# Ledger of designs, part 66: designed miniproteins, single chains, continued (5)

Each design is a single chain, and the fold is of that chain. pLDDT is the mean over its residues in the fold that is shown.

## One batch from the design tools (miniprotein)

Design m18278
Fold by ESMFold2-Fast:
Structure m18278 (fold): chain A 61 residues (1-61)
Amino acid sequence: SMAAERALRAAEGALRLAELLGGPEEAIQHKRDGVRAARAGDAERAEALVREGLRLMGLTE
């Protein structure tokens, strides 16, 4: 679905950014879980996991 494709692109981008910035392992792990959820087609779970990872890094809006 378009939502799953968008979630995957967002999750992969967030993971790369977190790895580049050297965030805490817990935040990086949440982003890896988000990528796995997006690949499984679970867009809602992927978005929730990516947001949690960003919150742990202090990168929320």
Scores: mean pLDDT 70

Design m18279
Fold by ESMFold2-Fast:
Structure m18279 (fold): chain A 63 residues (1-63)
Amino acid sequence: MSRAEALGVAGLALFEAGRELLEKDPSKLKEAIGLILRGIGLGLEALLLDPNNPLARAVNPGF
């Protein structure tokens, strides 16, 4: 697995964990936002390394 693929997978996992946390417990907004932002950051790193990687693009909302 390439570095971009690894970052994309990790970013997607963190993003999904943050969204799930918000759905289960809205009082955990700060924790959920932290997970979502970290996931987006990893996804952006993956796109910087490989802009055509589909996993990297999957964690980049609004692109």
Scores: mean pLDDT 72

Design m18280
Fold by ESMFold2-Fast:
Structure m18280 (fold): chain A 96 residues (1-96)
Amino acid sequence: SPIFNTLLRVADKVAAELEPLLDTLSEEEFIARLARALGEALRKEGIVLPEGDLRALARAVYALLKAQKAADVDAIIEAREALLATIKAAAERIEA
């Protein structure tokens, strides 16, 4: 899916850009900043997601970044699977 691939690419880019703030912001502040950055980046690609989908995607990205920081391999695998499932669900809603 072209939409799935764009969502994944944008999520990876935004995660990398905001990862340095992971230690300086609260969980809810970081998720809000992720949701805003994701919404802006996706809008530039011609994709508009509802606020709920942006927050779900932001929470999945946050969980993955936290698992990576903890260096917990099992948690990283679980968080990656959850992120991919969230991206798939969002792409399917846009394509419906």
Scores: mean pLDDT 88

Design m18281
Fold by ESMFold2-Fast:
Structure m18281 (fold): chain A 63 residues (1-63)
Amino acid sequence: MPKPSVEEQAERAVELAKELGLHLRYSRDALVAVLVRLVDPPEGQEAALAALLDRLLSERLPE
């Protein structure tokens, strides 16, 4: 696709966090905030992206 969906951007951001070990350096809340800023979603989608990122991190990086 010429423009990745919010879901695709969220999955890519989670994979990047895993590769860089960000989940070992940041709390869940701080990591979600960093990844939201990295993706830079359109206005009004920040809360939805944050919720999706939290879910993906819980599924792929369980504590």
Scores: mean pLDDT 74

Design m18282
Fold by ESMFold2-Fast:
Structure m18282 (fold): chain A 83 residues (1-83)
Amino acid sequence: SSHMEQLRRELVEFAEEFDEEVKKLVEKALEAGVDQKKLDELLRETKERIKDLREEYMSKDDYDGLFKEVQRVYKELLEKIEK
C-alpha cells in the first residue's frame, strides 16, 4: 500500500539521519576520551537491537511501531554515550 511504502521511505530517511547523528556523537565521544573499544561495542549492540526490531516488526507489518522503537533505541544510545 502507499501508506506502507511511505513508512518504509520514512524509516530509510530516519536511518540515514540516525547514522549522521551517531557519527557526530562518536566524534564527540572520542574527543572527550571515551574508550573506542567500549564505543564500538555499544554501537554493535545498538545495531543488533535495531536488526532484531526490524525482523520482529516487519514480520507484523507494523512499520509505525518499528519507527517508534528505533527512535527509543537511538535515545538510549545517546544517553549511554553521554555518560
Scores: mean pLDDT 71

Design m18283
Fold by ESMFold2-Fast:
Structure m18283 (fold): chain A 109 residues (1-109)
Amino acid sequence: MEALELLEEAFRYLDLAKEYLKQKDYVKAGEYAIKALKYALKSYELAKDKDELLAKMAEMVASQAVNLVLKAAQNLYKQGDIETAKKILEEALSVQPSKRLQEELEKLK
C-alpha cells in the first residue's frame, strides 16, 4: 500500500514534468522530474523485496525521471542558463548517483 501510494505520486510528478517540458518551462520540468525520481526511488525501496511488478514499475518511472532531468538540463544549457542546469543535475545526483547524470554534469565544465 505505502509503496503504491509513492508510485502514484511519482507518476503524477512525471506527468507534470512532461507537461512543463512541452511548455518549454525547463526549470519546472527539472524540478518535477527530480520529485518524480525521489518518489519512484522510495517506492522501489519499499517494493523491491515484496512486490516484483511494483518494484519494476518504480524502476521504470525513475529511469524516465532521469531522462527528463537530462532533457531539462540540456535545454537550460542551450539557452545559456548553465548555473541552473548544473543545480538541477547536482540535485538529481544527490537523489540518485547516476552515471548518465554525472557524465552530463561533466560536459558543463
Scores: mean pLDDT 87

Design m18284
Fold by ESMFold2-Fast:
Structure m18284 (fold): chain A 82 residues (1-82)
Amino acid sequence: SAMEKERQEAFKYIREVEEKAGEGKATAEEIAEAAVLAYKYAGASIEDAVRWTEAMADIAGLSEEEKEKAVAETRERIEALE
């Protein structure tokens, strides 16, 4: 089904972003995108998605400003889905 394909694509992207974060290569935008996908397809709550965004930003070595932007984007995008 289309939803199963979207879910598989989402999980592949989340995995890619996790790997990139571990290598210090993930951007704030990529982390926020992955967090939104986790909310949509993995059953994560908005607070779980925000906490994951914060953790990935820390792992990726993002600045405090970049981390705040990633968290704000994650929250705004999820709220827009309601």
Scores: mean pLDDT 87

Design m18285
Fold by ESMFold2-Fast:
Structure m18285 (fold): chain A 65 residues (1-65)
Amino acid sequence: DPARVREEAEKLGVRVSVRQASEAVRLLKEGPVTSRELAEALGISEETAEALKVAVSRVEAEEKR
């Protein structure tokens, strides 16, 4: 859920659009992506991309529960 990913990213101090969250989920689902590759794909900083990767991982861990 991109809205949940955005909420979790905001808790980490970064703001992303629902579109950016959705695209990050899609890219991470296709295979391993570095923070730099994600940053270049979404037009964001590597710091924001790293936080977004953590947010996606947290949301996926909640779904595995």
Scores: mean pLDDT 79

Design m18286
Fold by ESMFold2-Fast:
Structure m18286 (fold): chain A 67 residues (1-67)
Amino acid sequence: GAAEEKEHRGKLAALQGQGYAESLGLTPTGATGEVVDENTARVTVETTEGTLVLEWDSAKQTFTVVE
């Protein structure tokens, strides 16, 4: 159902966010993803260097670092 799709998208965004953090040279220890809308997800990645907050834009297929 819609709830399972939203949860799945959040988990997928979290996994992708961890990969993005690794591409920046960080060591992720965990991540949480939240679906904001159909095209946007917010990801909080915990790393050994601190917390990284990311926003996924599905139209542009990219992450943006959020402060």
Scores: mean pLDDT 80

Design m18287
Fold by ESMFold2-Fast:
Structure m18287 (fold): chain A 82 residues (1-82)
Amino acid sequence: NEIKEKIKKLVELALLYSILGDLEKAQEVMAKLFEELEKLSKEEQEKIREWIFNNADELIEKYKKLKKEELLKRIEELEKEL
């Protein structure tokens, strides 16, 4: 599902901006995330919440170990794919 893959990338992008301390960009990405979530059924939104619950901590720990330059590179890759 194209929308679900986009939402997963938006979650990852919001986390990356938050780790970098770019709160303005993180909030902008979160707004887009909520917009895409509204396009999904209640059941699909529940599946996305479950995915976030199961994966967010691992993503955060992974990215907290990276240098700023590596985080910026990942952000560029995600924005290019979105």
Scores: mean pLDDT 82

Design m18288
Fold by ESMFold2-Fast:
Structure m18288 (fold): chain A 75 residues (1-75)
Amino acid sequence: SMAELEAVLRQILAVAEAHPHDTAQIVFEANLLVQKIKDPALAAKVLQATAIMVQALEEGLSPEEAYRRAVEALR
């Protein structure tokens, strides 16, 4: 569901806020979260959202802006 996706992405947002210049750490922690997800469709969307967030952060956007871009792309 969208609510489950947003809940996981909010956890990734918190990691990005703690480590805004360490995209490798964000990807690492996102992969740990994905390993706990039993629904493969949700897991795939979380990985796709993480890639969008990482790209946005590398473009100089804030963690919150990166999160919003990922949510909009997956609607």
Scores: mean pLDDT 87

Design m18289
Fold by ESMFold2-Fast:
Structure m18289 (fold): chain A 110 residues (1-110)
Amino acid sequence: SKEEKIKELEKKIEEIGEEMKKLLEEVAKSEEEKEIIETVGQLYLAKEKLEEAKKAGDEEAKAILEEKIKELEEKIKKNKPTEEQIEAGKKIAELSLEGRKLLGEIRELK
């Protein structure tokens, strides 16, 4: 049924959230390090959204995302994240994109 499919997708989204939390807890030694990892994740997520905006020809979204990417890159440059923190941030971006895809599938079923 649609209800069973929605429950399965909601469970997968919850599992993604738990995986992101565990990754942050394993890699971040402080709240400041957690913020750095989250900032890296936001950068990679914004870069992916920029590629989507370019493919869609959305010039307004492109301009907004380019400015956001610039601000995030400047913040990262100041904080000098470790390779482990960068890889964790990239993984969080990947997990966030998968979660958004699953949320889209739920919206199609409703």
Scores: mean pLDDT 86

Design m18290
Fold by ESMFold2-Fast:
Structure m18290 (fold): chain A 61 residues (1-61)
Amino acid sequence: SPEEAAVRLVRAFAAQGKKKIDKETVLSAIRALFPNATDEEIEKQLKAAEKEGKELGIEIV
């Protein structure tokens, strides 16, 4: 699902040793993966990424 893709993206950043990710960086990545996504779909993916980030100790700021 789109939410799983966003979660995998955050996990990939964690694997690279990232501890903080700019919200704009996450949004740009989601839009690059899903160029036709609606604002609602992007918001759902961002929320999924933020939830995974909290579990992995990554701050989305």
Scores: mean pLDDT 78

Design m18291
Fold by ESMFold2-Fast:
Structure m18291 (fold): chain A 75 residues (1-75)
Amino acid sequence: SELEKLRREVEEAERELEVVRRAREDVQRRLDELLATRSEAEAQPTRDLLRQLDEVLREIERRVRELKERLKELL
């Protein structure tokens, strides 16, 4: 069933979103620790990683939205 396949894809994408959100939280925590030492140069790679994670989160959120919209069209 295409409906069951889409529901599974939504669940998989939502699990992926949760994993990336947790990773982002961990990276943000590391950034906060680095900033406490006032080492902006050392913080830059962590900021770049955080920016990359935010981009990945936006892509997954878009995919979830598109899959949910397709699911609604089949109902």
Scores: mean pLDDT 84

Design m18292
Fold by ESMFold2-Fast:
Structure m18292 (fold): chain A 87 residues (1-87)
Amino acid sequence: LEELEKVVREGERRLQELWANRASLAEVQAAFAEFAERLKEIIEDEEIKETIDRAVALLRAETDVERALLLGGIMLRELREYIEKKK
């Protein structure tokens, strides 16, 4: 749980950097694809892994960088809620 909390916090910080630096769509998609693979190594819950896979698929289909960033934010919020529920 502590490792998941750390990774989610790192992801939240990275999302802020992508917003601040006006990252390209490709950069946002790549960053969240890497983040998702790290999460799947830590998370044992199959439902959460499926949610992550769905979020990454939606992110790869996005043509608008702002919507990609919002989808990334939604994924991080869902992971945060999962962590809080596990406490």
Scores: mean pLDDT 79

Design m18293
Fold by ESMFold2-Fast:
Structure m18293 (fold): chain A 83 residues (1-83)
Amino acid sequence: SARREELARLEAEATAARDAGKYAEAAELLRRARPLALELLREETKDASPEEQAELLARLERRLAGEIEMLEAAAAGEEVVVP
């Protein structure tokens, strides 16, 4: 499937960027992957209950948001909070 291949490509590029220490680029790639990953999960779970599908989508969204946040923090070089 073209969508699954696109997601795999974006994830591979994000991993390569992270491995190269390019955290900002890795975060951007995951931001681009996020809507595609959610759409694919929605399609995969279309025969589940609405409640189950909503929980699975929420879990994936939380995971991706957390990963993006961590990469953005790494890119920013977490500044020491002064008083």
Scores: mean pLDDT 82

Design m18294
Fold by ESMFold2-Fast:
Structure m18294 (fold): chain A 81 residues (1-81)
Amino acid sequence: MDETFAKLKALVAELGERAAAAIAAGDEAALARVVEELGALHALGAHLKGFSQEEIAEKLGISVPTVRRYIKRGREMLEAA
C-alpha cells in the first residue's frame, strides 16, 4: 500500500513538472493531456483509499463510466512506472 502510494506521488510530481513545462511553452494541448492523466491518478488514489466509484464521480465532477476508465488508465500508468 505505502509503496503504491509512493509511486503514485512520484507520478503526480512528474505530471506536475510536465504541466509547468506546458504552461511555460503555452502548449494548451499538452496541458489538457496532463490534466486528464492527473484525473486518472486522482481517481485511482481515491479508489485505493476505499471510496466508491459514485463518490469519486461526485468529487471529480465526472460520470461513473469515466471513473472506471480513469481507474483503469491510472493502474496502467502505475504499472508502467
Scores: mean pLDDT 80

Design m18295
Fold by ESMFold2-Fast:
Structure m18295 (fold): chain A 95 residues (1-95)
Amino acid sequence: LEEASEAALAAGERAAELGELSEETEEKIVKEAEEFLEKLLKETGGDLEKLEEELRRLVEETRRLLADPSASAEEIALQGAKVTLLGNEILKLKA
C-alpha cells in the first residue's frame, strides 16, 4: 500500500505539471476509475489476494507511464485515480 500511495502521489504531481485538466475531463476520469473498480470487484468477487495482485500491476503501469515522456495528463491522472481507489478499497476490506 505504501508503494501504491507513492505511485498515486507521483502521478498526481506529474499530471498537474503537464497542464490543467478541465472540470469535464476530471469528472470523466473519476467516473472511469469508479467503473474500473466496480468491474474489478465483480470479476474478483472481492478476493483480497486478487485485488492486491491487480494493485501491484497498476503500480507498475503507473511507473511505466511516469517514465514515458509522451504520456498525457489525462492518462496519468486516470492511472493515479485507479491506484488510489483500489488501494482505498483494499484498506476497507482489511479493516
Scores: mean pLDDT 81

Design m18296
Fold by ESMFold2-Fast:
Structure m18296 (fold): chain A 70 residues (1-70)
Amino acid sequence: EEIETLKKQYESYVKEALENARKADELRRQAEKSTPQQQEVLRKQADEYVKKAEENMEKATSYKKKILEL
């Protein structure tokens, strides 16, 4: 049961990391086609999603280590 809970947490954070990375990618692509003022806002938003993706991957790695140490 505990191992299954840790696996679900790992999968959840991996999924969130991938979704946030994809959103960052989309925002950067949109910025390339936007006005200079919009580019600044969109790139800042993309950077925030990259940060969230990194944080989610760190959490996922933590859960993976817990599973392996069981």
Scores: mean pLDDT 84

Design m18297
Fold by ESMFold2-Fast:
Structure m18297 (fold): chain A 75 residues (1-75)
Amino acid sequence: SDEDLAEFRELMIRKLPPPLARGVAAWSDAELRAAWRLLARGLGLDPEDPEPLFAFLRTASLEEIGRAVRAAVEA
């Protein structure tokens, strides 16, 4: 939903360093959905269930987020 995409954007902005956070703030909804699917894939999560992904983003370090992205790209 648009509300879930807005929450995903806010969680990403809060976790990322300012240069990357500025990039995320400028992303289209399509780019946000692509990033959401990428992270869900790297974490082995269902992309249609927002809560496990949001719980991860609320608690994860930058290192853990980086590992999830690497896992998704290398898959």
Scores: mean pLDDT 82

Design m18298
Fold by ESMFold2-Fast:
Structure m18298 (fold): chain A 85 residues (1-85)
Amino acid sequence: MEEEIKQLIESIILAAQQMLKMDKSTQESMALNLIWLLDEAIRKSKDPKVKEGLEEMKKEAQKGIESGDYKSAAEKIIELAKKLL
């Protein structure tokens, strides 16, 4: 995995961990920022398996926004991101 992609995934983990501690309005803004970071990581990644994992994390962030269940979304994103590292 490229160091830049690894650093982006670490940033995503930290953002998701912070999201768990915030109120719902802040969690929505953070989930939108997570989607932006994930899109950046997907565009920069050349490994198909890494891209697949990043797309899975993006799907979980989108589900969080749609359902308002930001806690479940953050927990799943952290789990998926750790599996990619």
Scores: mean pLDDT 83

Design m18299
Fold by ESMFold2-Fast:
Structure m18299 (fold): chain A 77 residues (1-77)
Amino acid sequence: EIEKDIKAREEKMNEIIATGDEEMKQLARVYLEIIREAKRMIEEGLSEEEQRERLKPLEEQLKEIYEEMIKKYGPPP
């Protein structure tokens, strides 16, 4: 369920902000901002179709940022 997935990602990003280095913290903060924008679109009560279309590029940006983070710091061993 989307809400549970978003919350889990937020908790993960907040953990990185608390425990990571400064560069990782900055990436996590940007990631959180994108997640918050996705939540705002859902709260605006857009149609399900409009939400999917608008959230798709945002979700792809989230994935790219996550992959860039892994690329810089390496995959978990």
Scores: mean pLDDT 70

Design m18300
Fold by ESMFold2-Fast:
Structure m18300 (fold): chain A 96 residues (1-96)
Amino acid sequence: MEELLEEVFKIFDTDGDGTISREELINVLKKLGLPTHPLFIDGIFYRADTDKDGTIDFEEFKKMLEYLVELTKNGGITSVEELVERILENYKAYQA
């Protein structure tokens, strides 16, 4: 599980700086077909960015995935594991 979380974190961390910026989050959400309007992004950052530094680290990233699972329950995603698998599949499809 943890290795898969690290792989997904690296997908969001597109510049490889070890944190996820607001711009990186928006770009990945667009690729996943999820909403990217400012209020939605602000809500994600408000919940995930616990130390209020304007970026999402690996621990905050896990919190973000839990929140996304809550938002996508009606879409059939019921766990962080299922969300991680979907992100990896969609990312592989996008790169193909």
Scores: mean pLDDT 69

Design m18301
Fold by ESMFold2-Fast:
Structure m18301 (fold): chain A 105 residues (1-105)
Amino acid sequence: SEKEELERLVERLATVTLLSEEERKRLLEALENGDESKLIELAKEIVKRNIELEPKQLEELEKAKSLQEIIDFLRKTYPNDIGAQIAIDMIEEIIRAYEEAKELK
């Protein structure tokens, strides 16, 4: 079933990116519903737990309207930060999962 394929995709991603159980559940629900806005919200939370953001950078992050805008913000603002690179890698895996989920419909 589509749900079983999405569950396998999320479990594979969680193993590679060290997603929490709650993050994995939220990712699965967003992919099942095709809800890009919830994927963007999840990605912003992943950034916040991997990087200590100053208020101005937090405001810029909150204005991002796509997963790619979040990646571009991190690459521009934190080019040598290990936490930023971890967040970018996790978000790129979320983008791949979202594209694979769209092909299952």
Scores: mean pLDDT 82

Design m18302
Fold by ESMFold2-Fast:
Structure m18302 (fold): chain A 66 residues (1-66)
Amino acid sequence: SMEERGLRAAEVYRALVAAGLPLGDARDAALAAVGVSPADQAAMDALAREIADKLIEIGDEFQASL
């Protein structure tokens, strides 16, 4: 589900940023972990909405880096 993808992407992003990856690299790896490519605009939009719903837990940087 998109909720599960959004949560998984947020978890991967948070872990990679905590491990010291640059924000852009962490964002790309998080998207890849949930099978979303930049060419899939519908999946990107749906994922962005799910991440926005989790933003209170993760912080504004994830939304800004998407």
Scores: mean pLDDT 67

Design m18303
Fold by ESMFold2-Fast:
Structure m18303 (fold): chain A 81 residues (1-81)
Amino acid sequence: QEEADVLTALALIIATLSVKYGVDERDAERLIQLAEEVIATGNRENAKVVADALDEASKVAPPEIAKQLNETAERLRKAAE
């Protein structure tokens, strides 16, 4: 799916930049929105890839943001089953 691939690429770019430069609330909001859109595509492979990217971003995020990213990653993993 072209849409799922584009959304996944955007999520990976934002997650990679967030790992290098830090994660703020706006970055987390963008990542969560992109993750929800990937779930909506039904593409299980892309959902797993985005979940892994959110887990990496959560490692450098403040605790409250890390919790939101981890909860979204779990929803992506459930969608990938």
Scores: mean pLDDT 82

Design m18304
Fold by ESMFold2-Fast:
Structure m18304 (fold): chain A 85 residues (1-85)
Amino acid sequence: SAESDALLHEATGVAHTGLERAHRLLSDQPEQGRRQAQAVLDAMQQQLAALADRASRDPETRQQILDLSRQAQDALAELTREAMA
C-alpha cells in the first residue's frame, strides 16, 4: 500500500542518514567518535522501532523495517572495526 511504501521509504532514509553520520564521526576521531556513533545508532534504532510499530497491521513491511534495523546495527559494528584497524 502507499502507507506501507511510505513507511519503508522513511525507514530506509533513517538508516542511511544514521549510518552516514556514524561513519563521519568514526572517521574524524575513532576513539572519541565511538560514543557519539553509538548514540546515533541508539536514536536510529528508536526511530526504526517506532516506524515498525506504525506498520503493525502490515507484517511484511514491519519485518522489512526490523531487518533494516538489524542491518544498520551490523553495518555500524563493521564500520567500528574498520576505524580501529
Scores: mean pLDDT 82

Design m18305
Fold by ESMFold2-Fast:
Structure m18305 (fold): chain A 96 residues (1-96)
Amino acid sequence: SKLEEIRALVAKHSQPEVLALAEELLSSPDPRRQAEGYLLALEYLRSVSAEEVDRAALARLSALFRAAMAADPEGLARAIAEIAGLDPAEVEAALA
């Protein structure tokens, strides 16, 4: 699954490489690539302690995610739900 691929990326790559890829994906105009970037950023946060978090990189990713949400909230929620195996309505509620 795409989610397993995302987890494998975090396991195989350095934190700076994962963050750079998340930023590239979230900068895409494609909601599916934006969803991949968002989920990659979440797996990064799950893998890192609070003391190790790159707060500057996380702030950039958060700004890109907010821009993606402003452009196509329904498309982004649907793409996240499809990749994560969740209900789109539950994803939309969680992102609001």
Scores: mean pLDDT 84

Design m18306
Fold by ESMFold2-Fast:
Structure m18306 (fold): chain A 55 residues (1-55)
Amino acid sequence: STAEVVEVRTPASVSDEETAAILEKELAARGMLSTEPLVREEGDERVATALAFRR
């Protein structure tokens, strides 16, 4: 299956762990596997990014 980069954005008030968990949960609901999410602050937002694979 083709790998793709997926991002989730949350308000900066949401923790790194919570933002990463939202991304992982969303990908799991779609039946996708992912690498460990990388989380960064981007102004007023927090961004989680992962490489995702469909089975």
Scores: mean pLDDT 80

Design m18307
Fold by ESMFold2-Fast:
Structure m18307 (fold): chain A 90 residues (1-90)
Amino acid sequence: SSNLKEAAEYADKARELVEKGPEYLKEAIEEARKARELVQKASPYLSPNVAQAVLLNLETAREEAEKGGEYLSIAGLSLGAARTALEGAL
């Protein structure tokens, strides 16, 4: 699905922005939001377990990114997990 491919690309871009540093967090959160919207639109075409895992990882990334500092590493890992799950569903 083109929506799943685009969601994976947005999740990866959000991860890259988080890894670049705190000055990019606002942009990273926006890219992750776009990934979430595309996953929600594609959810009827995903297994429920995959959809839930991706959405949970995107939400965890948002919460950890908003905390900042040492939690940015957790945000990056969660975004990477969401991307990997989305790519596995393609």
Scores: mean pLDDT 83

Design m18308
Fold by ESMFold2-Fast:
Structure m18308 (fold): chain A 107 residues (1-107)
Amino acid sequence: SAREQVALALLEARQTVLENPDSAPSVFERLAELLESLGLDELASLAREVASALNLPDKNEAISRLKDIQKKLDELIKQSPEESLEYNAALGLRTLVQVAIDHLQKQ
């Protein structure tokens, strides 16, 4: 159920970035609360950093911050056991950050 909850939250965040980007920061804050409730505190902190980046008025500054978050996620992925909840959640968030960067670059 924890894996399913995280997968659904990541899917909701992805759809929100693409279809209703003004609501994306709030969805990432809810994702962070879910991750924190599961003991994934570092990943929750990174999800909050994504929410903060998406609230920035300057697109280029937002992209820069999202790229820094990707580097932190890459390090967390390297440290996490493969097939762990943390590994899968970090990989999902990493993919979602790339979707957000790509969407901002098209604006």
Scores: mean pLDDT 88

Design m18309
Fold by ESMFold2-Fast:
Structure m18309 (fold): chain A 93 residues (1-93)
Amino acid sequence: MKVDEFYELWKELIEKRLEIASIPDREEALKEAEKLREESLEKVRKMQELYDEIAKDPEALEELREKLAELLAEVLGIPLEEARRLLEEAFAE
């Protein structure tokens, strides 16, 4: 399902960013950040294509938003309601 594919790509990007943020060596962190940016270009394009297809189905779009909110709340340690609000603001643009 396209919702699951988008969720996995987004989750991978968030997890990699957190791993880089936890690297104590500044030079290593910068190198990994640069590598992630290069690798992310293809994934971001794929995510944009998936989002456009998901957005055609209101039920699928709502499922995606809920899954992203749950992951964001878990990753940032914030209430689910705050995560939903942040995602709504991002997608309203």
Scores: mean pLDDT 76

Design m18310
Fold by ESMFold2-Fast:
Structure m18310 (fold): chain A 81 residues (1-81)
Amino acid sequence: SVIDRMRARAARAARRLSAAARERLETYVGKIEDAVRAGDLAAARAVLAEFAADAQRTLSPEEVEVVSRLLTGLYTLAEEA
């Protein structure tokens, strides 16, 4: 399923992130999954944008690169749902 593919991508990204970044990741991925299950693509896009902005403010440059690649993949999966 789309949700399973999102979770798999998030799990791979989490291995490259600090504990604090992983907690943020889990929170945002959960919100994106909820929006996708509801069929609310606008809500999914809004959460993806919020996560991108939060990552740029709170994470290291290396972690921002990991999150940016993940967000691109999650955006594509949300559009396919």
Scores: mean pLDDT 83

Design m18311
Fold by ESMFold2-Fast:
Structure m18311 (fold): chain A 93 residues (1-93)
Amino acid sequence: SMSEQQELIQQVKDKIRAFLEKNSDTLSPETKAVLESLINSDDLALALLTAIALGDEELAQRMEKLLQEEYGLSSEDSELTKPVSEALRKALS
């Protein structure tokens, strides 16, 4: 549902904001721009990739279920999903 989608996206945005505040002086400008773009996006798929990169398996599973139910899509529908998740995980470490 739209309510569930907004709640899950908001949880990811809150985690990104906390990460940016903690690491503001150590992140590259390019990484900051990507994370700030994600905070301003309402894209469930981008939020799912970010949850995967953060290692939040429960949040990622909830988002993937909603994505499948609403759009018939999954994180594994594209080979590009894995490289993006790995790059984000490395950036968020």
Scores: mean pLDDT 67

Design m18312
Fold by ESMFold2-Fast:
Parts: structure tokens; C-alpha cells; sequence
Structure m18312 (fold): chain A 87 residues (1-87)
């Protein structure tokens, strides 16, 4: 479905961001498992809440660090959230 495709794209953005910033493998695995649990619930409200939480984190990181990669990933995630909200 279109929703499943958008959610996989959102997951990829979050995980690629963590890998780029060299988060420990254990932390990345724990975040991936948590994302999978929320996505498997198929609760739209819980899914949107999780995605908005990640978006906020990326925006805060950009404000503090001025890291353009954080900005780029935040903009990509924001677009996906807007597409999910329109479904």
C-alpha cells in the first residue's frame, strides 16, 4: 500500500541519519525494533506521533548544531508526514 511505502521511507530516513552520525549499533537496532513495533500496530495516530517526535528531534539537532544533514533529513521526513496525513 502507499501508506506502507511511506512508512518504510520514513524508517529509512531515521536509520540512515543515525548511521551517518555513528550511533552505536545497539542503539540503532533498538530504535529500529521500536519503529517496527509501532508500524506493526497499524495505529495511524501512534505512527504519526512517532514520526513527529523524530521530526522534532531532527529540527532541534539542526538548531543546536547547524548540521545541514539534520536539516535535509528533517525536510524529507516532514514531506513524508504530510503525505501520510493526506491519506
Amino acid sequence: SELEKLLEEAKKIVLEYMEYHKYPERVIENVENYINEVLESKDRQDILHLLQLFLHGLQVEYEKTKDEYSKEKAEELKKIIEEVERL
Scores: mean pLDDT 85

